# Designs tried in a protein design run: designed miniproteins, single chains, continued (4). Part 32

Each design is a single chain, and the fold is of that chain. pLDDT is the mean over its residues in the fold that is shown.

## One batch from the design tools (miniprotein)

Design m13092
Fold by ESMFold2-Fast:
Structure m13092 (fold): chain A 72 residues (1-72)
Amino acid sequence: VSAEETRQRIVDAAIAIEAEEGVSAITIQKVAERAGVSTATVYRHFKNKEDLLAEVTDRKVQEGIEDIKSAV
């Protein structure tokens, strides 16, 4: 498994959690569990939750994904 593949899996996991439970449900631990990696591995690719969310947003824009769940 390459570092690039691991990073893609982490972002995919975060997008899946956002779609299922909303952006507020995204945590480093949940993303790690969903991606099948350790929290330490997630932190190796993203310095914090905000850094991860920025990548998720960029990827969603790039892929044309419009599904944003709002709790309000």
Scores: mean pLDDT 74

Design m13093
Fold by ESMFold2-Fast:
Structure m13093 (fold): chain A 102 residues (1-102)
Amino acid sequence: SDLDRLLLIFRVDYARKALEQALEEATASGNEEKLAEIARVGVDILREFKKELERLLPGDPVAQKAIEILDKAIEEANASTDPVEAVRILIEGLKEVEELLR
């Protein structure tokens, strides 16, 4: 439904902003362990949005494209050896999904 899509957009925007703030704080403190934790949590956030897209918008071709963006971001983040780069990849994936769903 239009409401489910709108609420999902707001949740994606909130998650993106939370990851951006966490990245900035951990980078400012030089906390590599925290950066790695943020990357792991970020992957889990994208996996949950993928499940929500499948649940709330079944058969929607725009939702399928959003799922593909999330899958690519998860794969690229997991392949990265730099936790800062991994978190940036996840943030970019959330931005692309938000723009696509609007």
Scores: mean pLDDT 88

Design m13094
Fold by ESMFold2-Fast:
Structure m13094 (fold): chain A 100 residues (1-100)
Amino acid sequence: MSREELEVEVLEALITMGFALAKKLIEQGKWDEAIEFVRKLTEILAKHAATLSPEQRERVAEAARIAFDELIEHAQKAGVPKDKLEELRRVAEEGIERLR
């Protein structure tokens, strides 16, 4: 495995773990903290993905998209207010675009 391939696997693991933590914050009613956490997570992912190949960046972006879709579904089921849900969607879309 190349260093870059290992970096992709680590970023995919960070996405999985990070979104699990975001879901926990939502369950605790800490919606602003969850949105801020997701924003910072996507900034960290974008910084590290910038050194990857386009194909590897798309792989990381796709993993993030799947995780964001699951997080938004979880937030809807948890009863997050509509305005906070829209902010979360916007942060998700902006974060994914930065990875590509």
Scores: mean pLDDT 83

Design m13095
Fold by ESMFold2-Fast:
Structure m13095 (fold): chain A 83 residues (1-83)
Amino acid sequence: MEEEKRKRREIEEVARELAEKLVRKGILDPEEAERFKREVVERLLAALPVAERLAAELGVESAEKRELRALIARLAAAYEEAE
C-alpha cells in the first residue's frame, strides 16, 4: 500500500517534469500539460511503450523527441525503482 503510493507519486513527479519540459519547448499549453500529466500517469501505470506512442501522436519533433525519450527513460527508471 505505501509502496504502491510511492510508485504512483514518483511516476506523477516524473510526468510533471516531462510536461514542464514540453511546455518550455512550446509543444504543450499549460492546459494541455495538465491533461497530459494525467494521461501519462495512467498509461505509464499500464506500460511505458504506450507513453512513447503518446509522444508520437502529439507530433513531437525530432529534437524534442530526443529530449522526451530522455525523460521517458527517467520515468522508466522511477517506475522500476518504485518496485
Scores: mean pLDDT 61

Design m13096
Fold by ESMFold2-Fast:
Structure m13096 (fold): chain A 90 residues (1-90)
Amino acid sequence: SLDELIERIRELAKKVYEKFGKEEIDKMFEDTAESVDPELVELLREVFEAAINDDKEKLMSILEKLAKRFGVPVEDVAEGLIELLERMVK
């Protein structure tokens, strides 16, 4: 379910935050912003902030914005983000 995907995103984002810390994550987003859309990078930052603060409603809102932007189901956005976060925690 989408609720299970959101919980998985929160768990993985917290693990990424524990592994790298805020400064390193912020640097990673700055480095990627030069090669990707800055608005997309800002939405990804908001995902991390909502996840570490356990703000499920905010996280859902951001995923819906990403889904509309890419023209895909919100579940597909959530699954793609989970795959990205899983690579980061390796």
Scores: mean pLDDT 79

Design m13097
Fold by ESMFold2-Fast:
Structure m13097 (fold): chain A 93 residues (1-93)
Amino acid sequence: SEEEHKKVLEEMMSVFDKNKDGVITKEELKAVLEKQFGLEFEDEEVEELLSIYDFDKDGVITLEEFEYVLLENPEAQKKTLELIEKYLKKKLE
């Protein structure tokens, strides 16, 4: 759902605040997703999600990239939701 997407993004923001380095790594993204959904995510699934936010392909999500998705990029928001729904369906079937 759109509310679920917003909650995931808000939890990712809390990771930035904890680290105070202004970036989210693949490992941090995986931890947030697993906590949010109570499911184990495969590295390939996390990498696919990271690629939506990682515009420069450096393997991290910057605060700037994250803010852009939240405010300015509805296509990236939709793709994030579609991938999460795909993973949930695969794991809960």
Scores: mean pLDDT 68

Design m13098
Fold by ESMFold2-Fast:
Structure m13098 (fold): chain A 66 residues (1-66)
Amino acid sequence: MSYEAGDELERVNSLGVKEKVTFLSETEVEVKLYDANGKELFSGRVSSAEEGEKALAELEKILKSI
């Protein structure tokens, strides 16, 4: 279960928030978060594990605010 460049994951959580994760490379990820109406709540790229952890924490904050 390794992700390759160009792989894309979509999921919808219990609040109706849609998460799109695009793996640009083994080390770079683009994350987009949309509400139930399709409004973009967050868009960002991370190029390191540390940045990835920070991005996930920010996404959790956004999810808790809606």
Scores: mean pLDDT 67

Design m13099
Fold by ESMFold2-Fast:
Structure m13099 (fold): chain A 61 residues (1-61)
Amino acid sequence: SVQQIQQQIDQVQQQIDQLSDDMMARYQAGTLSPEQQQQYMAQIQQLSQQLQALQDQLKAL
């Protein structure tokens, strides 16, 4: 349903926002390693792809 897809979009967006905030906080604290940065960026990229797929599903309804 539209409501279920919208809830999934909201959840994925919250996950992206949380990861971005966590990465920025670690960067400002000087505790972000290059490996951790790559992991955060990879996770954000995967979630962004999932978000796009969900938005495409919503447009198809």
Scores: mean pLDDT 87

Design m13100
Fold by ESMFold2-Fast:
Structure m13100 (fold): chain A 68 residues (1-68)
Amino acid sequence: SKVETLERLKELMVAGLRAAGAPQEVIDKVKALFDEAIEAIKAGDYETAEKKLAEAAELVQQALAAAG
């Protein structure tokens, strides 16, 4: 299911951010964006889900770049 896929992706992103030493505030923001995307999918709002996932991906890339 799409929800299970996003929950798994959320776990992997959070684990990656922790391994990279990202601040907890950044990890919490990424978690919130995934949760918002999951709720959007449950509501059938795939456009909002895509935007939230894109924002999460940008934050992950920025956090990993700052850590490396």
Scores: mean pLDDT 84

Design m13101
Fold by ESMFold2-Fast:
Structure m13101 (fold): chain A 99 residues (1-99)
Amino acid sequence: MFPVAPQEAKDRVVELIREAARELGIDAEIEVLPDSVVVNTNNIYDANRLIIELQRRDPNFGVRRNLFNSRIRFVGSWQVTMPDGSVVTVGVLFTVKNR
């Protein structure tokens, strides 16, 4: 679904998500995959609040609700500008412990 993303781009996305979650007081568990970052929150309200904050911080963060996978509630993508000026896409998958 997503192309393989450079580790530096994924690290930047993880840092931004962790900072936003910390400032909102949201408990978010983060898992890094080859092409994406998985964010697991306690409930869908926490996921939605985190998504809104991420979009406020970076308008290049796009997201849609996923109706096809019971574990993945939202599918996002982040366009990250690398130090060399190239732009790469990092997939962000939101999961929840409760509906």
Scores: mean pLDDT 76

Design m13102
Fold by ESMFold2-Fast:
Structure m13102 (fold): chain A 83 residues (1-83)
Amino acid sequence: MLSLQELALEMMNVISELLKKNPDAKEIPIEELLAEIEKRINLSEEELKLLRESLEEADKNKDGKLSPSEFFEAINLFLKKLK
């Protein structure tokens, strides 16, 4: 199991890599973020549910997409829910 700090760092790396692949994209779809996180981090079904809820809560635009700053907020919410 990754520590909360290692989990946060890996999630930050996911957003950075997605932005590098899609330089014209200012926001990334929640479904794309979840797919990349699932590929790189082995999360339980309960953890995936909490992650989805955290991503949806951080979506201030309510468009199903997250900016990098909204994603950072989502990670913090997710880590709080895991505790």
Scores: mean pLDDT 75

Design m13103
Fold by ESMFold2-Fast:
Structure m13103 (fold): chain A 69 residues (1-69)
Amino acid sequence: SEFEDKASSLDYTATTLINQAKAGKADTSSIQQAISYAQQGLKYAQIANDQRIIDSSQKNIQEAQQLLS
């Protein structure tokens, strides 16, 4: 579905940004963008009922928030 495709794309983008942040290659703005992408991906994943992307998006939100703390 379009919602599943959007969820997958947003999850992939958020994951990439978080991995860059873990490598010390992302600033605060990029980490905040990762949270935004993960939150959007979570919403689409919930509409699509895609548990894999729901779990991934929730993990991404938690990891990105930890990187900002």
Scores: mean pLDDT 89

Design m13104
Fold by ESMFold2-Fast:
Structure m13104 (fold): chain A 66 residues (1-66)
Amino acid sequence: AAAKAREERLKELERKIARDLAWVDGKVDMTEEEAYKWVNSDPKLKEKVRKIAEAILAELEKRKAA
């Protein structure tokens, strides 16, 4: 149960991070779905986004425990 909820939250974070990265890169017309597809088409970007999402999730989990 917890693993499914964690994976869903990670995917939500990945989509938001992908959109933010696309906008920072000047791809301001990209939707969240387009940005996520762009990230997933580049293995280096996919890994970077996953790493950021994991770090954010860990910090959120830490703050909820406090």
Scores: mean pLDDT 77

Design m13105
Fold by ESMFold2-Fast:
Structure m13105 (fold): chain A 82 residues (1-82)
Amino acid sequence: SEIEKLLKELAKENKYDSKKLLEIMALKMGLPVEEAKKATAQDIVDKAKEIYKDSEKALEYLHKLLAEIIDEIEKIREELEK
């Protein structure tokens, strides 16, 4: 999947690429691939606010989603180092 491809690319990098992280977040939130590729941090925040209709809940969700993505990347990184 596109998400797996991006996660593996980030796992091989020395630093997190914010553009790729935002693309993964957008894809996990159900945005189409073409829209996800162009997604800014503001677009992600706006989409979460649209879904949850509450800024606090939207930001909590985004924090949790980002933490989940980072955890997935670190697990892939550990497997690549074995």
Scores: mean pLDDT 80

Design m13106
Fold by ESMFold2-Fast:
Structure m13106 (fold): chain A 81 residues (1-81)
Amino acid sequence: MTIEVQFGDNVVYFRIPGVIGSGSVNWLTKKVSEELKKLGAYVSSSSGTTVGSVYYDPSKTSKEKILEIIRSLGYEVKVIK
């Protein structure tokens, strides 16, 4: 399954293309949040039906580390600008 990832100012957004439903997005948002909490980088998160978001401390993690976390969960990543 391919996850669309978009980065903003100290925030990462996740979307699963073609999927209507909050379950997979909620699960991914929760798992990324848990991994960022282990790094001391977690600030806050929210998940809706189509998009999840996680705010993070960029001094404690990187965009590459966040992409690595998503890939480690078994997903392909497509970064959207």
Scores: mean pLDDT 79

Design m13107
Fold by ESMFold2-Fast:
Structure m13107 (fold): chain A 66 residues (1-66)
Amino acid sequence: KVEEAREKVRSLVGKKTATGNTITQANVDAVIASIDDLAKEYGWSEEEKAELLDRVAKVIENEIKA
């Protein structure tokens, strides 16, 4: 589940937002790393981490769709 959520976020690399900004590999990697770091600090479960990654992917998808 967590791995699937990470791959979903990574699949958005190279897509452009409605404002014309390209989703970069570096930005996606930074977001995933930040979520992993926060999960370790606050003791989030793998399921909670996967849900946050899914929400992030949906937000990015909405930015692509306008």
Scores: mean pLDDT 76

Design m13108
Fold by ESMFold2-Fast:
Structure m13108 (fold): chain A 59 residues (1-59)
Amino acid sequence: MNEEKIKELLEEAEEARRRVAELAKLPPTKEVIEEEVELTMKTFVAAVERAIEAGKARL
């Protein structure tokens, strides 16, 4: 039950991290910076949600 949601959040965070690494190779344009910020925030939210679901799975 909670394991499936944790897996989805982990995969989502991993994809976002890979995208940020690709953006780091591009010249720092406004569009690149905005996408990098958005992906970083998405990764942070996913990490928090994963921690909450892991807590529920232990109970």
Scores: mean pLDDT 72

Design m13109
Fold by ESMFold2-Fast:
Structure m13109 (fold): chain A 79 residues (1-79)
Amino acid sequence: LRDPREARVRADPDVVVTLRQEGDRHTLSVAGQEVAEVWERTDPDGNRRSWGRSRPLRVEQGGARFEVEPAEWWLEERP
């Protein structure tokens, strides 16, 4: 993700999904709970790389369902 952005998306009146970007940090929240973060780095050759993590979450409100699996991934380094 390269563009600065802050957005909210409603699945139901009681469920809000929010995506925020603060500099090189991106955060996804569901019903006010942070569920994923992504960070970016710039390599010495000018290429941007990113890494992130997600937290386990399940929300069911007003017929809407969201489920997030825990995961971690980060920057690949090559010799």
Scores: mean pLDDT 54

Design m13110
Fold by ESMFold2-Fast:
Structure m13110 (fold): chain A 90 residues (1-90)
Amino acid sequence: SMKALQDDVTRGVGEIAKGVLRRIGAATGDTATSAQLIALTDQYEAAVIAGDKATADALLAQRQALLDAYDASNPVIDLKARAAYHQELL
């Protein structure tokens, strides 16, 4: 079914995103920010699969705010890696 396929894609994207976040945390030493982003990714994935648009939208906004704060306060990560990082979470 379309829902089963969509749910599988959502889980697959979440797995890749969390892998990237773990590697960034390890490389930068900022494991706290990576852990928060991983937690938001898990919650967003669950909300999307459940069809809870209001919760998904709120979590997406919270994640965007955290990514913006990370970009403003952390040392410059490779620009290409940052673009891929942002897209993997969307």
Scores: mean pLDDT 73

Design m13111
Fold by ESMFold2-Fast:
Structure m13111 (fold): chain A 92 residues (1-92)
Amino acid sequence: MRFSVAFLSPSGLVSETIGEAESLEDLKELALRAYERAREEGLPLGIVVSAPSGEEAKEHARELARFLEQTTGDEVEVEVKGTTALLTVRPA
């Protein structure tokens, strides 16, 4: 299982890769640090969740989205493609 966090351009393309994590707990910490920077810069934050199955990717993405929405108050957009889930957060 692999997780990556990146800043997105306003058009939704990867602008800068912030880091990668191997566990959901490390990803949560990384995502919160990246969120603070994204908010200061006015950039969308992109998170990629890759898992052995689409169901696992969906479950991890759902948990992370709920965590981020509860912690930041911002809406998290989730798109699942095959074994990969893409989460987008636009800081208010």
Scores: mean pLDDT 77

Design m13112
Fold by ESMFold2-Fast:
Structure m13112 (fold): chain A 65 residues (1-65)
Amino acid sequence: ELEEVLNKLSEFGKNDLEGFDKKLAEIIDKYNEKSKTYNKELFTEILSEVLGIEKKVAEELVNSM
């Protein structure tokens, strides 16, 4: 579920990425513009772009959910 992924990322950002709450909002906005249903590949791409991490790392993070 998208909510589970977002909750885990929020917890992760609280400990490791200061200001992640703003990036999380950006991820949600970008995702909602491009998809009406949960699309793991699209979400992973947006997550990688917004957080400035490699797509492979973003894929591992999403897959851990």
Scores: mean pLDDT 65

Design m13113
Fold by ESMFold2-Fast:
Structure m13113 (fold): chain A 100 residues (1-100)
Amino acid sequence: MKEAEEKAKKMDEKLRIGAALYLHLLLSQGNTEVIEKINEEVEKKKPKTDEELLEIVTKEVIKLTKLSDEELLRYAEIYEKLANSDREEGLELIEKLLAE
């Protein structure tokens, strides 16, 4: 049970990272529609904590983009590669993501 709870917590963190990276990609492409809808839901629910805000954002990204957990995990892996890459490798990864 404890190992399953730790695994679930790590999964939730990766899904949030993936959703955050995907939002940044949408913003860089000038796609504001998803951001506007997320802002409307945030205003409606008025989150009191960063955790509540992150939960609302993650749920709305999944709902609006219809991304699967597997797709969000792929974006989380890309973020991990970016964090561990040097400047040149990081720029190539960003350029490739923007081209997709």
Scores: mean pLDDT 69

Design m13114
Fold by ESMFold2-Fast:
Structure m13114 (fold): chain A 73 residues (1-73)
Amino acid sequence: SKKKEELIKYLLEKHGSKMTEEQRKKIVDFINSLNPDEQKLLELQIKASEQNTDAVRDELEPEALKLEEKIKK
């Protein structure tokens, strides 16, 4: 739950200014509906995209692929 709260805060802080309050609530509900693997995958994808540094991207990409495969089956 705490990691979901951190992810929600990050997304709302990053994108919340261009969202309506209704859209923000939908994002919160969506993230709260994710299973732990889906939540971790989304967190890694966001961190990799936001930093856009070779070191961070290269570190996070293998973890993201591993979680994506686990979610997919």
Scores: mean pLDDT 65

Design m13115
Fold by ESMFold2-Fast:
Structure m13115 (fold): chain A 73 residues (1-73)
Amino acid sequence: MEPMSKDTKIALIELGGKKTGDMAAAEAAKKALEENLPLDEKGKKLYEVGKKIVEESARTGREAAREEAERRR
């Protein structure tokens, strides 16, 4: 199953785009997720990079997820 929300996937792609500097690919991948479309090869690459960033800062990533949940409150 894919329990991750679109918001989480979009955040990971943004991190990947910022890390790689490929902002156009990040923007396209975010739009694809909003439309429930599959990611292209660049979007998948950015998603992988974003995951590594979150893993590197696991504590910070967990706090960010909590902040998002608090906003919903």
Scores: mean pLDDT 71

Design m13116
Fold by ESMFold2-Fast:
Structure m13116 (fold): chain A 68 residues (1-68)
Amino acid sequence: MNEERLKEFKEILKEEYGISEEEVNKIKTAEDVIEFIKSLSKTEEEAIKLSNELVEKVFEKLREKNPF
């Protein structure tokens, strides 16, 4: 996972989902992101939905910094 995308992902989790900074700081790799999303979901379908929502929010913030 790109370091910049990971940072934006962590900011979204804190701002939009109210996740504590301590919990967010435990996320260091793409595997940690996947495990965290799964921990918030009861099924793979819910995990995919949450993942897509988070990806869209990260992509939106990255587009504001670099439209390409």
Scores: mean pLDDT 71

Design m13117
Fold by ESMFold2-Fast:
Structure m13117 (fold): chain A 88 residues (1-88)
Amino acid sequence: SMMEELIKELRRLIDELQELIKQIEDKAKTASPERRKQLIMEQASLGITIIQLYIAIKAAEQGKMTEEQLRALIDRARALIEQAKALL
């Protein structure tokens, strides 16, 4: 179903966000103090986003979320991924 495809895309985005967090952690190890603070804040933001996406998946599986709401979350997650990649 379309709902199952959207849930799969959300899970894929969670995996991509987790990989970005690891890349940011590695960059933070050799960064200047000011750059390191920026990278740590970005990691925190991405971590919160992962939690929100897991909550959305659970809500969708319970029939408590529309396809339109899931598409909006996918678009938001994609935008955050592109913003995070710009920091690498």
Scores: mean pLDDT 89

Design m13118
Fold by ESMFold2-Fast:
Structure m13118 (fold): chain A 94 residues (1-94)
Amino acid sequence: SDSERLQQLIAEYREAREKAERVLKEAADVAGLASVSMQQRVLDVHRWFREAAARADALIATGRVSDAQEGLKLVQAALERAEAVLEEARAELA
């Protein structure tokens, strides 16, 4: 049902959001050991993540499956960016 699909999408959204927040925290810690420019890059990705999460929250709040799917895609894209900036920070520190 749409209700069951919506619950699944909200669960996937929460998991992706929590993972992105953990990855960004680790990226910030690694960037702190690397350079000021890397710290700024992590902050920029974190700002983008906050904007994406706010948009996703609004989409999920509509209770529509299509909107929840869009919200999940936004947070998944934010997670991808968070993982990419963590890899970049680790590479610069090495």
Scores: mean pLDDT 90

Design m13119
Fold by ESMFold2-Fast:
Structure m13119 (fold): chain A 55 residues (1-55)
Amino acid sequence: APSAEALARTAARGDAGLALVKELKAEIEARHDIAALSPEEIGLLVAELIAERKA
């Protein structure tokens, strides 16, 4: 089975993550101190949001 990191990267790059990425980007822009996060860290946050919504 793929790791959580691999799923996060796939979700961030694929259609499944795009809607959540838009919401997350708006949140990050409101909290500009988070905007410095790496793409990998953003991918993990997207995976967590997807997991929460699907759980």
Scores: mean pLDDT 62

Design m13120
Fold by ESMFold2-Fast:
Structure m13120 (fold): chain A 88 residues (1-88)
Amino acid sequence: LQEKIEEAEELIKEKKYIEAANIYLEILEQAPDNEEVLKRALELVEKLIELGDYKLAKYVLEKLEPYVERSEDEELKERFERLKKKVE
């Protein structure tokens, strides 16, 4: 797990955002309650919005929605809703 997270972070440094997003989504598919990876995926969405890649940001947010809905972290849910409004 830690190795996959580090691989995703390295891909982000290389500006391979689609590949990094896919790694986070694969981890969440296998471990849907992994709050650390969910938070890291939301950080990637924030970065994509800052870079102006609203299409990819929206795609990733839509894929993250079921994991955010089942989370009990209200701060994380508020963060998701703010990001969702930015890509509308």
Scores: mean pLDDT 83

Design m13121
Fold by ESMFold2-Fast:
Structure m13121 (fold): chain A 68 residues (1-68)
Amino acid sequence: SVLEEVKRRVRELIEENRDAPEEERATLVTRVVVEEAERHGMSPDELHEALQEASRLLAEELERQRRE
């Protein structure tokens, strides 16, 4: 599914940019989600869902690093 592909790309991006500041990672994640949405012809509702999912994944990773 497109959403699973977006989640995979987001996870890869977070891992590759682990040394980047939180704000920079958030910007990169948003950019990648928008690019994937354009590539797959996602509707505005689908884009919104993908952005929410990506934001949640990033927040969970940041929270894990914060507690580590």
Scores: mean pLDDT 79

Design m13122
Fold by ESMFold2-Fast:
Structure m13122 (fold): chain A 95 residues (1-95)
Amino acid sequence: SEVVEKLRKIYEESMKKIDELKKKALEYAKQGDEEKALETLREIQKVILDTIDESEQLAVDSGDPQAGMLAMIIRDDFFGYLNDIMLEVNKLLSE
């Protein structure tokens, strides 16, 4: 399915972007730059929310149940990853 392939690409591209931003957030946190670390976390949150919204809209528009399942997986994975990043950044800022 074309929509399933699009969702897989969205997942891969968004994950790469989040990983890049995660590295920056962790670097700022390690340097004690709380302001920039938190700004980068807000950017990560925006990327995640935009990706979830795009994925859900594509699934709804397609009417494909498999696309719906993938959009749910994307949401769960990305929110889980956001929580993990936030915990790691906060730990570094607390040290």
Scores: mean pLDDT 89

Design m13123
Fold by ESMFold2-Fast:
Formats: sequence, C-alpha cells, structure tokens
Structure m13123 (fold): chain A 111 residues (1-111)
Amino acid sequence: AAAERAARLARELARPQPVDPNIYRVTGTATDIDDPSKVYEVRGTLTLLSEDEAQGTLTITDEDGTKYLARVENARILRREGDSAEVEGTATVLKDGKERQYRVRGRAERV
C-alpha cells in the first residue's frame, strides 16, 4: 500500500545517510540538438553509476535568463583528475509541452 511505502521511506530518511562520494556538481554549456547555434549555461548535479557513466538533473539557462529543468540519464565521464571530471551527455527538457534534447559538456567537481 502507498501508506506502507511512505512509512518505509520516512524511516530510511530518518536514518543517518552516508555521504555519497559519487555526487558531482556540474557547470558547463548545453547546445540544442535542433538549433546548435544557441549555447546555454548549465548547472546541476550528477551521480556516478559506474566509472564512465552518470545520471542526474541539470538546470539549463537560456539567453533571456529563463531556467529549465533537464534530466540526464546517460552522461559520460571523459576525464577524471582527483575530485574533478570532464562530463558529456544528453539532457532532456520539457519546453512548450514538447521534449527537447541538448548536448551538454561541462566540468564536474565532487560534492
């Protein structure tokens, strides 16, 4: 039942959670796949799923300062240097009722 799931989740959230060493804060740029002449700022977090794969949520900011929430399901880690990494992936945004895809490139730093 939904009530049992909520109670279980509440109990897990009440326990001290270990710091996830695989969370990275990302800053970079996004380019619309359908209009590559436009480059936007991106910020957000990615969680490593493996040595070369990450997923997470980014905010894309356009030239007018409008912010869009973007999902990244299959980001690739290109290069790692200690607590820093270069990342590349595809972000999906719901804009004007339609899904738009952006190519994302950026720098990630461990949180």
Scores: mean pLDDT 72

Design m13124
Fold by ESMFold2-Fast:
Structure m13124 (fold): chain A 91 residues (1-91)
Amino acid sequence: MVELDLKKVLPGPLLMELLQQAGATKEVLTVSEALQLVIQLAIEQGLLDPQNPSIIDTRDSELGKLVKQDIDLNNLQPLLDAILKQSTIIE
């Protein structure tokens, strides 16, 4: 977790639009901040599966353009990989 809090990214256009919808005001964020904002946006948009609230259904949403599979809140690695792929890493 410390590693994700220190790694900074400049989000690409798709990711930045999603982060701005979640209330992001910064152009450069930590990976941890970007991850938390994407999850918060999905929860606020009602994308949690009603039968399994640890799963975020990305189908037919703008979030589905970022992540091509459902997000498991118990396994954030695919979402983390998608964030890194849609971002420029800043040292």
Scores: mean pLDDT 76

Design m13125
Fold by ESMFold2-Fast:
Structure m13125 (fold): chain A 69 residues (1-69)
Amino acid sequence: MSKEEAIDRELLRLYLAGRISPEQATAAARAAMEGLKNGLSEEELIERLQAAGLSREQARRIVEAIKAA
């Protein structure tokens, strides 16, 4: 599974669970993909995802999913 697929899947899970809006999911996907492209650290990715509207816990789950892919 690609890192991009891992991001999409985890964001879809949060959306289906009613934890984030479609707008937050779109912003977070963009932030995560740009962060991967630019080689951002784990903490920098978390900060970018929080800026997109995710909680720190939700951001950590996205980063963990990326690392597992």
Scores: mean pLDDT 83

Design m13126
Fold by ESMFold2-Fast:
Structure m13126 (fold): chain A 113 residues (1-113)
Amino acid sequence: SLLELLDRLKAHPFDSDALLAFTKAALKAEELPQEVIDFLKSLLENPFPTDRDLLWPYLAALVLAHHGEVENPRYTLTLLRVLRQSLAQTSDPELLSLEPALDESIERLEKEL
């Protein structure tokens, strides 16, 4: 479940595999539990310490945008554009699997701004 993946992610905040598994599951979910929404919003305000290989705030922005949970559209769009640039430079098929949801969210937010 999403909550089990969230618990794993909270226990292992530097585990990029846990972050990616959570992100993929959240994008496939019909709706997000409120605990998940609150956690992702907190990451945009106070992101966990990240190295360049950890896309925490960018993946949080993607999940929230995909589910229509956007409080700051301009900031969210900026984060999604950085993620899109990062994906253009990667050969990781798991990260590239995020492109359809990312491109849809960027197009939607650009029409609203």
Scores: mean pLDDT 78

